# Designs tried in a protein design run: designed miniproteins, single chains, continued (5). Part 91

Each design is a single chain, and the fold is of that chain. pLDDT is the mean over its residues in the fold that is shown.

## One batch from the design tools (miniprotein)

Design m19151
Fold by ESMFold2-Fast:
Structure m19151 (fold): chain A 55 residues (1-55)
Amino acid sequence: MQGMIDTLVADGVPEDVARELAEAYDELLRGIGDGNNDKVKESNKRIVELLKEIE
C-alpha cells in the first residue's frame, strides 16, 4: 500500500487522494475475499470517483 501511495504522489496525484485510492483498493480486495458484494461495489465507486479527480 505505501508503494502505491508513493507511486501516485510521484506521478502528481495529491497525497490525500493517493492515500484514499490505496485505502479504497484495500477495501475492494477485502470485500472480494469476504464475498461482500456491497463493499466491492462501494469500493469500486470510490476508486472511479477518485480517478476522475486526477484525470
Scores: mean pLDDT 77

Design m19152
Fold by ESMFold2-Fast:
Structure m19152 (fold): chain A 79 residues (1-79)
Amino acid sequence: MEEELAREIGERVAALGREAGLPAVAALGEAVAAMDEAAVEALLPAAAAEGRANPEVARAIAEVVAAAGRRYEALAAAA
């Protein structure tokens, strides 16, 4: 993910998580903004589970997965 895109998506996801009271979503957004790939991989399942009931959060998490592309697609295919 490009640094500027990662920061913008990450900050938006973190803000949505904080506003909705979803701690894993907030932590995922912070990890994306920091480009901490290991933290993103570790937090993504919990954040996706927390965000499922909120369509706006679910859409933002889908944008994270899409922007990270090949790496997360390979992890999803291996699961």
Scores: mean pLDDT 74

Design m19153
Fold by ESMFold2-Fast:
Structure m19153 (fold): chain A 96 residues (1-96)
Amino acid sequence: SSKREQELKDKLKEAIDRQDVFSAAQLIIQALKEFGVDFVKKFVDEMTLDQLKIMLQALDVAIGLLERFGASPELIEQVREVKDYVKKKIAELEKK
């Protein structure tokens, strides 16, 4: 659903802008479950350096939550893939 995609993007952007790492972590997990890695990577491509640094913190929280609740290895690997992508984007932006 296009409306659901926009709703998740808006909520995730709001959480990141507020530096609400825990809410951002939960929204990242939801976005991955509903729309997959490529959707979240597209959202990452739109972020500023400061937003990416908050996103990185939220991804670490998301991994910890998923491990604590015994989530599937596949979902944990998807979060780790997004984390590696965010680290790459931070490195690229810090060189500019």
Scores: mean pLDDT 87

Design m19154
Fold by ESMFold2-Fast:
Structure m19154 (fold): chain A 78 residues (1-78)
Amino acid sequence: MEEATRALLSLAKAGHAGDVEGMIEAGDRLASLLPPEYAARVREHTRRAAEAMKNGDHVAYSEALRGVWAAVRAALEA
């Protein structure tokens, strides 16, 4: 849990800084800490967040981050 929380924090920090590469790396690290089904969801939502950032689409970015959070919460409840 602590590792996943730190990975989520790293993802948020990279997103705040506009660091697309750092956000992808943090997302991959977070996914590696989760079961495969949740890992796939985290990777997909992280890719969508990165794409939204490149396009300046803050609404799509927020929705993608909610998807990452939902996947992590589901993994922790399993």
Scores: mean pLDDT 80

Design m19155
Fold by ESMFold2-Fast:
Structure m19155 (fold): chain A 89 residues (1-89)
Amino acid sequence: MENIERIKELIGEKNAERILKEVEEAVALSEEEREELRRRAEARNEYQKEILEAVLNKDKEGLLEAVLKMIEEIVSKGKEEDVEKLKKE
C-alpha cells in the first residue's frame, strides 16, 4: 500500500515520520533549487538519482518509493552501523 507504512516496518515509526516530513519539504523546493539538485544528482549513485528525479517531478509517492528501496537495501545487508546512520538526527 503506502510506502510510508513499509518504511515504518523497516526503521520504526519515529524515523518514518521524520522521513515523511523531509519528503514533504523536498517536494516543496523551488524550481531553481530543484535544478541545482538535478545537476548534482547526475554525478551521484543510483538511489540518490531516483530520489532527486522524484523531487524534480514533485512526486511525493515516487520519492517515498525511492527512499524505501534505499532503506531496504541497507537493511538487507544486515549491517548495524548502516541502520544506525538512518536513525541518527
Scores: mean pLDDT 68

Design m19156
Fold by ESMFold2-Fast:
Structure m19156 (fold): chain A 56 residues (1-56)
Amino acid sequence: SADERIRAAIERVWAAFGDALVTRPEAAAQLIASLTGLSVATVRPRLEEFVAELRA
């Protein structure tokens, strides 16, 4: 599914760049959108959810 593809891309970016995913969320969203072929608008809420999970 699209959500599974986005999650895999987020986890891959997190593994490679760590805290840059949290400190540069717009750049991270654009990178994940490019990797998945989806829009930034589609990716951004899922990235925000992932960052919220990291802070929990």
Scores: mean pLDDT 81

Design m19157
Fold by ESMFold2-Fast:
Structure m19157 (fold): chain A 76 residues (1-76)
Amino acid sequence: DELEREAGRTFRRARKRLGLSQREVAERLGVSPATVSRIEAGEGASAEMLRRMAEVFEPLDKEASEELRRLAEELE
C-alpha cells in the first residue's frame, strides 16, 4: 500500500533527523524494534499506530507529527 509506504518513509526520515534508533522509538511506542522496522518498510501500519507515532513526534517534530496524522486519516 502506497500510503503505508509514505507513512514509513515519513517516520524513518523524522526518526533519523532526531538521531533516534529504531529501538529508542520502539520503546516510546511500546512495540518491538522489529515492528518499527516493518512500519518503516511500509508494512502493517494501522491508522491507530500512525496516530501513536504522531504523538511521539509531536513535541520533537510537529511537521512530521501532522503528516503522520494526515496519513492515519487516509488509512481509515
Scores: mean pLDDT 80

Design m19158
Fold by ESMFold2-Fast:
Structure m19158 (fold): chain A 83 residues (1-83)
Amino acid sequence: SPLDERLDELFERANELSKRAAEIAKKKPEKRREAIFLEAELTLLIMTLTAARKEEDEAVRQELLDKIERRIDEIEERIRELE
């Protein structure tokens, strides 16, 4: 379904951002603490996506994906600023 495709795309984005946050933590000691917290938050978002995949109510699943995507967008912008 379109929501399943969106879910898979959000998993890929969160995993890629987690790798980028880990690289910031490795290469920029002054940004390491913030990068570690962003990586931890991305881990929680991935767990929330796993819960959303099991949600049978399409409206509830849509709302969950909208909230997760907004937060991934915010984290992506912050990671770009840290790079």
Scores: mean pLDDT 88

Design m19159
Fold by ESMFold2-Fast:
Structure m19159 (fold): chain A 68 residues (1-68)
Amino acid sequence: SMSQALKAQMEQSIKAFEDQADFSAKQSAELAELGKATGSQRLADQAKLNALTSANSKELAEEGRKRL
């Protein structure tokens, strides 16, 4: 069985991935709107990269929760 200290550490790491997913999702939305407003393909591409980062961080958090 896992110690309470190890569980607390895993919970903290999961929360860090959740926070990263939320942050990257907000960045993606802001960059997508700016790209749409300016017609910038580079901003649109950066929005997609941030969306991918958000999705990956969310999957890592979900995997961590399943292992608790």
Scores: mean pLDDT 89

Design m19160
Fold by ESMFold2-Fast:
Structure m19160 (fold): chain A 71 residues (1-71)
Amino acid sequence: SALALVDAAIAAARAARDEASLERAKQQAVLHIQSLDLPEEVKQAYVERIAAARSAEELVAILEELRASLE
């Protein structure tokens, strides 16, 4: 489900400990968002925000917001 994919992305973001693991978490999140049934403009906005995130905490916050919007 869409929520399960976002939950997986949040878990990966929370597990990130360095720049390399953060970049992997971002890539995973982008792939999951691209697979969601959302308008392209919404997907693009979240992809841009994820790319701009400078920390695991910022990435988690973005993904938690996305998760809430899927309810």
Scores: mean pLDDT 84

Design m19161
Fold by ESMFold2-Fast:
Structure m19161 (fold): chain A 71 residues (1-71)
Amino acid sequence: MVDEEARTLLAVLPGVTEEAKTTTDVTKLVAAEIVAVAALFQASLSKDERLAAELRRAAEELLAAVRERRA
């Protein structure tokens, strides 16, 4: 179920973002970027606009952290 998958991603995203902010491991940064893209895709499929907005915000925060670590 799309909304349940979106909710599961929303629950794990903060931890992935915290790891992305502190890691220097390129493999972990690539994995974090994949998770963020998957979260954005799930947000686009969600019928719950509030859940979708929260998931998009969390995914964008993760992408920003990954971009900062690559700079």
Scores: mean pLDDT 79

Design m19162
Fold by ESMFold2-Fast:
Structure m19162 (fold): chain A 79 residues (1-79)
Amino acid sequence: MEYEVLFSEAAKAQKVSEEVREAAVEAIKRRESELTEGPQAIPFEVEVDGERLLGLALGEVDLAKKTFTVTRIVVGRLL
């Protein structure tokens, strides 16, 4: 069953590429069966312009509404 992935205004204001956002959404959808109510941190990996990045999508889950609201995305180089 598919969750709706939303971004908070703060998350929308972050200078991250569309590819990073898409990878975060895909990772959240892959873990829908594991989601619990409240704050969640979903790890993901994405390649942008030949660089591999590790990311973490931080957000809030509402199980009744089936929504995941991303409040912050963190990305760093994969070493």
Scores: mean pLDDT 79

Design m19163
Fold by ESMFold2-Fast:
Structure m19163 (fold): chain A 84 residues (1-84)
Amino acid sequence: GSEAAKHVTTAYLLLIAAEVAREMGDEETAIRYLKGAVESAKKAYELGDKEGAIKVFQRAAELARDIDPELAEEINKLVEELKK
């Protein structure tokens, strides 16, 4: 539905913002945007866009790996649980 699509779009915009912040060396801002992207993707998943949400989670984990390994592990665990 359109509501799921809005949450996926928001998540992708937050992932782009996180990548920019990360390249600028602003790790705290990047982590905040990554957490926001994960929240938006969770809402999209609940609304039925499971594939879109999983792709966002996977990208968020990739971006988090170098700046917040604990967050990356939490997201990877979530993806494993959702793919069952």
Scores: mean pLDDT 87

Design m19164
Fold by ESMFold2-Fast:
Structure m19164 (fold): chain A 99 residues (1-99)
Amino acid sequence: SEALEELEEAGREAMEAMDEEGKEAVEAFVRAGRELVRALEAHPEFRDQADPLAREGADAARILAKMARDPEKKEEATETARRMAEMLRGWAERLEALL
């Protein structure tokens, strides 16, 4: 979807702003977001939430990129990306169990 493409593009930009640990964290975040979006698309009751979630993910990636460019917030950006990746992965797993 266009929204999913937006998420992946924003994630790529965030990875460019981060060090190796941050890149791995953002990659995990984008992967988890993509899996959650696809799980939502597969479920009739949640399909309309797929694009909004992907766009929210893209906005979050843009915020992470901005944080990563601030020397005082680089560590927090990486930690935030890791936390978000774990949360989204958990949601995707739960939604897939409903299919």
Scores: mean pLDDT 85

Design m19165
Fold by ESMFold2-Fast:
Structure m19165 (fold): chain A 94 residues (1-94)
Amino acid sequence: SAAEQAQALEDFAALLGAAFPQMSREEILAALRREVAAGREIRRLAEVDLEKAIEALEEQKRWIRANLPAPYAAFQERQLDALIAGLREQLAKA
């Protein structure tokens, strides 16, 4: 599983490298590893505390904005904004 996950990240990094040539493979792999770790924790938080899950997504957006090239950061921020909007909708109905 760990070897399969590592290979999947490498394959996905190669695809992202073609779409975002301004990023190195190492930068893409570091971003993907961080996204996997953050996603696991955010999914856990979403089951027990929607407000903390939203806060964690907002922190992920700040990290991306500060640490990744602007075109890739803008793309990822749009995806995270959609997730935040969905969780805020769930919180409003609770």
Scores: mean pLDDT 78

Design m19166
Fold by ESMFold2-Fast:
Structure m19166 (fold): chain A 55 residues (1-55)
Amino acid sequence: ADAEVERLVALTEQAFQESLEEGKRMATQAVDLAADSGNNEGIRRVAEILAAGQA
């Protein structure tokens, strides 16, 4: 779960470089996985990436 969250975080950052929509999709999946596993740090990091990617 933790390793998968880190992978999705990295993919989300790359996806925002390519497309805002793809970045949002990846961010949603990462948040869902982090929430399911109780990974508060993962949720925080995805939220930061989502905010930065929208700017």
Scores: mean pLDDT 74

Design m19167
Fold by ESMFold2-Fast:
Structure m19167 (fold): chain A 100 residues (1-100)
Amino acid sequence: MMTAEQLQEYFEKYLKEAVEKALELEKEGKLLEAERLLAEAIVENASEEERKEAEKLLEELENSDNEEQLELIAKTDSRVVLVAMALGRLREVDARLAAA
């Protein structure tokens, strides 16, 4: 497993570049492309286990009411929640692009 120091360097390296690129896309009015880029970077930098847990969380959120969704988010590790939100956003963007 990565040390805390290696994990921090990994996130700073990949997410920092993605954030800067997303901000440029936002300045151009390309909000969907900016969101897709950030979501893709979060998913790519997640571990296999974090992605698996995130997919399960996303499925549970889709089948839950608003109160159950908040409880699931509150009980789940913040990194897994971020990956689940990123996966959901990628699916929404891909669906919108397919509908165009």
Scores: mean pLDDT 73

Design m19168
Fold by ESMFold2-Fast:
Structure m19168 (fold): chain A 59 residues (1-59)
Amino acid sequence: VLERARELGLNELQVKAAIARSEREGVPLQAVLDEYAAAGVRTEVTDAALALLEEALAR
């Protein structure tokens, strides 16, 4: 899972942010990362993943 996130261009800071979001919303971390991974398979996803992650952090 974490290796997959790195392959999609998600670094450790972004993964930590996803963990924080998971804890705040009560959503499994795996689900958050799976959404990023699914997007990464079809398109350049790094910027889109960052935008979604920034929205989650901006609460």
Scores: mean pLDDT 58

Design m19169
Fold by ESMFold2-Fast:
Structure m19169 (fold): chain A 73 residues (1-73)
Amino acid sequence: GAAATIAAFVAASADPEKARLVITKVTHGVLEGKLDLDKATEMLVEAGFDPETARAVAEAVIALAKQHDAMLA
């Protein structure tokens, strides 16, 4: 699931603490409607992640945000 993808990415990072902080920032931006998939991917790439990993994490974050919105409806 999306949460497992994010957890695996953080665990595999050379700096898990920095990975966690960047993912948290991206998650907040997505939930606030400030970041779409492309912008979230760009932020992760700028933080030092490869484009394929950045895209997968961004997709997982957006999937979790959509699940959260559905539960609050």
Scores: mean pLDDT 74

Design m19170
Fold by ESMFold2-Fast:
Structure m19170 (fold): chain A 88 residues (1-88)
Amino acid sequence: MAEEYLQKAIEELNKAKEHLDRAREAYQRGDLPAALQHLDESIEELKKAIEYAEKARELGHPRADEVLNEARQLLKEALTLKGAVRQA
């Protein structure tokens, strides 16, 4: 059970990283609508990753804090970039 939630957290985290990379590429190209769409997808995936990682942590998975900390850091980065896109 703890392992299942950790694997779901990692899966959502990997999806979020892919969308965040696409958002950064779109932003660099000046494609602000595409950047915003990919950022919104990444933010929702990061929120899911955090939820699953918190459940894995509650169930005592030793790697849950690692995944949770990475997801929280990336969420902060995604929200910062979303602010920059909206000001552009």
Scores: mean pLDDT 89

Design m19171
Fold by ESMFold2-Fast:
Structure m19171 (fold): chain A 90 residues (1-90)
Amino acid sequence: SSMKEKLERQFRMSSYAGENAGLRVINEDGGELSKVSKEAIDYLKRGDYEAARDAAKKGSELSAKNPKLRGESLTYDNFSRSLDDYIKSK
């Protein structure tokens, strides 16, 4: 669906940013943000919107913990909210 494509594209952009951010904080989080970003995309590809939403929310929480990643935190939170809205519309 167009919404699935939009969400996947949005998170692909977030995952690319998350990969760069994960490298930036790898000594602080051990790669957790990068892992969560990849898991969310994999869940979305499988049509597991609930797990993708939860992974995006975790990405927001991890990003919020690091002052370097406050913008990424908002991006993950918006993605999680968009997924939740999509789930509720089904």
Scores: mean pLDDT 72

Design m19172
Fold by ESMFold2-Fast:
Structure m19172 (fold): chain A 89 residues (1-89)
Amino acid sequence: SMVDKLVAEIKELLDKIAAAKDPAKRAVYRQQLANKAVDIARETTDIAEFEKVMDEIRAYAKEVIKDAAELAAIEKELDFILSYKKSLS
């Protein structure tokens, strides 16, 4: 599905964030991740399905992102997008 493709692309971006030493490069990947999470919000109609997908992304982020500040920034972005999705209801 389109959602499965977007999740795979987000996981690839999380791997790139984990590997990148340049904060500017991490910021670019985080913005690309945010854009894809918004696309998932648009592709999903059921909030519970969207939350399940966000939980999968959060679990993967916690596994691969070892920098606490970067992980916190990613989680805040996902929280904002979840709030956005709920506002559409």
Scores: mean pLDDT 88

Design m19173
Fold by ESMFold2-Fast:
Structure m19173 (fold): chain A 89 residues (1-89)
Amino acid sequence: EPIRVAIGVFEDAADLVREVAEALRASPEAPHGLLVLADAASTDGTREVAEAAAAELPGIVVVHTDARGDREAAFEAARAAGEARLASL
């Protein structure tokens, strides 16, 4: 069974990340997959919310970048982290 990989890039989006984590917790039959959350140098608490979700929910990987305003750089960091996690399985 191939592992599905999804990437989310966030910049100052603490409430949105919290909602995503709550949706994942509410889905007990969710198929096994990898969700990579890339933080583009957030300063509003998005980083802490994402790390709390990753600590609670298996299959979430959080990547922190200094790529504020650069969604492309944050996405590339997330892609590399996802590939590294898949290689470790």
Scores: mean pLDDT 72

Design m19174
Fold by ESMFold2-Fast:
Structure m19174 (fold): chain A 68 residues (1-68)
Amino acid sequence: MEKEKIIEKILEAEKLAHEQHLAQRDDEALAKELEETAKKLEPYLKELAEDPEAMEILEKRRAEILAE
């Protein structure tokens, strides 16, 4: 299922960005990778916005990451 893979990639990127922010990391390689991943996933994020079920899953898992 393509949507499932997209959701996982988005959450992975958000988790890494969140961890980098909390750790105040200056890892340029990681920052560049996160930026490239975000740009690559941007059109898929728009498609997920039209899918309420996928958005609900994404929001729920995003909330779990932020709560940690």
Scores: mean pLDDT 70

Design m19175
Fold by ESMFold2-Fast:
Structure m19175 (fold): chain A 102 residues (1-102)
Amino acid sequence: MERELLIEIEEDAAMFILRYWVEKTEYDERAMEIAEAAPSDLARDAILALAFVGKRLGLPEEGLREAERVREYAAAAPDDPRGILRLTEEARRRLEERARRR
């Protein structure tokens, strides 16, 4: 993948996480449990953002599955924030695409 595309993906994921912190509301207990197992603040924020958007799109189980993928990746690669951001952006796009297919 081109360097410019990687930077764009990382920027989009970061903006998504920041937007979540402006609009955040209540989380369910399952989302909180996944977030508490996160090895970094970035991973925790990404987990909560994906769980929140999944719930908002009417896809809470899909959101929790994507959040769990971020947790697993962060646990395996705790020093790779770029990987966390890329995974988060891909997960967000999958959730939005699935919501549009209904």
Scores: mean pLDDT 73

Design m19176
Fold by ESMFold2-Fast:
Structure m19176 (fold): chain A 57 residues (1-57)
Amino acid sequence: MMDQLVRQAMLKIGDLIGSGQSLDDATATMLAESPDDQHKQAVTIAGDTIRRSLDAS
């Protein structure tokens, strides 16, 4: 269940970045629109995963 929410959050963050938002802005937007703590946790995990991928280069 959480894996599905994280995957969906990663796709939406990617779309927002593609639209010209920074990772931090995209993550903040997703957190503000999250209906519950489970969705907020998924957004946080997704954002951290993307940041780690960038840092590993």
Scores: mean pLDDT 79

Design m19177
Fold by ESMFold2-Fast:
Structure m19177 (fold): chain A 94 residues (1-94)
Amino acid sequence: SAAAQQARREALSARSQELLEKGKKEGKPEEGIREAVVLYLSTELGVPEEEARKMSIREWLELLLKAIEERTGKSLPEKEKEERIEKIEEEYKK
């Protein structure tokens, strides 16, 4: 159901924002981002939460990009994917 999917996405968005705010309050915004990504991967992509939590930022981004490609039917060139992953990885490691 489209309505059920929309409600699920709205709930996921709200929980993601709570995790991001918690990370900021605790002085660990990176952990907030990590928990939000784990929640997304487990909820939308069916990756077990324990496995998602063990993944690197690079592995998360590769899964997210793959999911976007599958959903849109458009593949990004490998070089562009690598450049985007590296750029985001550098930003969130700092």
Scores: mean pLDDT 73

Design m19178
Fold by ESMFold2-Fast:
Structure m19178 (fold): chain A 66 residues (1-66)
Amino acid sequence: RLDEPLTPEELRAAAESFRKLAEVFKKNGDTEKAKRYEEASDRLERAAREGRPVTRQEVIDLALKA
């Protein structure tokens, strides 16, 4: 469900996925998108570390915003 909070493990997995996407965009010369995915990755890592609830919908919104 999109409105359910992700576990810290799921948030870390999403952060790793965004970091991987940032590397792809960086290799393609899209430094602006790379930076946005790096920032999204950092936000998800911080949420997992702080125990802050983040829903699957919020992760999708972060990806769309990048």
Scores: mean pLDDT 79

Design m19179
Fold by ESMFold2-Fast:
Structure m19179 (fold): chain A 95 residues (1-95)
Amino acid sequence: SLEEDIEKVREYAKKHKVPDYEKDLKFLETLAKMKGKVSIDELAEKLGIPKEDLVRVLKGLQTLAEMAGAEKVAEFLRDVLKQVEEGKDYIEVKL
């Protein structure tokens, strides 16, 4: 499940002392609670970051998930990032 893969990210981040990993885990947990069509503005607001930082944050989370072997989280983040980079006003969250 996506939740099991988030736990893989947590274990990896703790073991390797990844900076600010608790904040990254909070982002992943927030994203996992989103469903359906979400505006880019709502996505940034729920994550508590400026809209301009979305691509940077999502790329960082994707890299962390890939390093942790959390394939389902990495695939989910790749899909979200692709939609954000397309410059649309909304994304489809597939959970």
Scores: mean pLDDT 82

Design m19180
Fold by ESMFold2-Fast:
Structure m19180 (fold): chain A 84 residues (1-84)
Amino acid sequence: SEAERLEALAETTVSLREMALDVDKPGFKLSPEEREELLALSRAQWTVARTLGAQGEDERAIEEMKRLTGLSVEEALARAAAIA
């Protein structure tokens, strides 16, 4: 369901944000494109989870995710999993 997908985004938001912060640490190897994509996904998921998900606006949250990342919720989750 959409609610389950948004809950999954909320659960991964902290992990993706922490991974984005770790990208500048010694030994963490990402291409410039992978780094920017990870940061963009982290920012988009944080925005969706914090602002729209908390308001119960699931459909709007999904549309905002696509606007910010160019990906559907399913595509964003799959891409985040592939990076992680």
Scores: mean pLDDT 58

Design m19181
Fold by ESMFold2-Fast:
Structure m19181 (fold): chain A 98 residues (1-98)
Amino acid sequence: SAEIEEKVARIRELMLEAIERMKTASEEERRRLAEELGERVEEITGNPELGEKVKGVMLRLIRLRETLSEAEWEARAERMLAALEDTVRAELEAQRAA
């Protein structure tokens, strides 16, 4: 669906923007940015569970920057974001079918 792909692309843009902001943010600001991202995803999808899932993945991804090298983190981020996009797409398709 063109509508689903447009929503997934919008969410991807918001996730990438949030990651860049969170890289230099304090722990408190990281939580606030993740909350705001989750709320935006809920608004786009109508699904609060997707908002919470996106929030959780973003917080985990940023936490991994403390333990992984830059190259390892970039590879992990690519895989985690791809898996999250697939999850969002599948859930939006399920919502449309219901």
Scores: mean pLDDT 82

Design m19182
Fold by ESMFold2-Fast:
Structure m19182 (fold): chain A 64 residues (1-64)
Amino acid sequence: MEEAIREIARLTGLSEERARRVILGAATLLKEGFSEEQVLQLVTRELGSEEAARLAVEAAKRLL
C-alpha cells in the first residue's frame, strides 16, 4: 500500500494523504459491488491519470 500511495502521489502531484483516501474509496466501491472497470473509470476521472488509477485499484483489491 505505501508504495502505491507514493507512486500515485508522484504521478498526480497529489499528497500522500489524498492518495491514501482515493485507495480506501476505491476499496469501498469494490465492496459495495461496483466492478473493477467502473471503479477504474471513476478513479481515472478523479486522479486525471489512468496509470495512477490502475495502481489505486490494484492496491484497493489487496485490502479485500
Scores: mean pLDDT 85

Design m19183
Fold by ESMFold2-Fast:
Structure m19183 (fold): chain A 90 residues (1-90)
Amino acid sequence: EPKSYVVAGDEGGVGFASGLLTGIYGLKQRGEPRDLGDGLVAVELGSGEPPITAIAVRIDDETGEVTMKKVYGIEDREEAIRLAVELARA
C-alpha cells in the first residue's frame, strides 16, 4: 500500500477520503489543507516520500455518491499535486 497521498477535490470529498486514509491506514495529514481556488482543496497525507498516489475525489450533492480517480507511483511531489488538481478539475 502506498504511504504517501495527495488528495484534491471539494471539501466534503477530500474530508471523506482523508478520513478513510487516516482512520484505516493510520496516515497523518501533512500541514493544513491547501486552497486551490474554484472551491477545491488539497491535502497531503503520509510520509511525503515517493511513491506518491494522487487522488481526486468528489461527492454528488444529490445522491451522496463518491467518485474517486487515482494515479499511482508518482516520484515527484509537485507532479503528484499537479495531477491531483488536474483530475479534480476535470
Scores: mean pLDDT 78

Design m19184
Fold by ESMFold2-Fast:
Structure m19184 (fold): chain A 96 residues (1-96)
Amino acid sequence: STEELIRRMAQLALERGLMTPEEAERFVRNLLLMARAHEEGRPLSEEEKKEALEAVRLLAEILIKEAEKNGKVDVEEVRKKAEEELKRFEEMLEKE
């Protein structure tokens, strides 16, 4: 299920030191909220959009920390890509 996948992603990030327990709990909560809105076929509220943006920012941070641990990728490039995607996501939410 989507919930099991989200919880497993948070667990793996926590085990790998990519998230704190508080960040993992917030990440699961915010992604489950997005998943429920999608399943209900409804647009996100303004508050839900803020929570969605927070979840995406946490994902960006995970990708950056993973890149730092990997040692095979340019961390600065990953950071720039993450910032570009965050800006696009924020602009998308503002249009809807």
Scores: mean pLDDT 73

Design m19185
Fold by ESMFold2-Fast:
Structure m19185 (fold): chain A 75 residues (1-75)
Amino acid sequence: SMYSVQQWADRVAANRDAYVQAISQRLGVSRATASQLLSQAIAQLVQRDGSRRFSRDAGTQRLFRVAQQIYRQRQ
């Protein structure tokens, strides 16, 4: 199934702890930092890709790429 960015954002909100844990583990950052990165990544995806649709796997991969990109910009 294909998801809009807003539907994906809603899904992330419903499962926030799992996404925070995944970002924390992937980037080696605290859960607090991962939570901030997740919120910023979602905001960026909604603003830039709001009209796009993607699968669950593609959406998750894009979310993690955006979070990593934001993290690198802050180092």
Scores: mean pLDDT 79

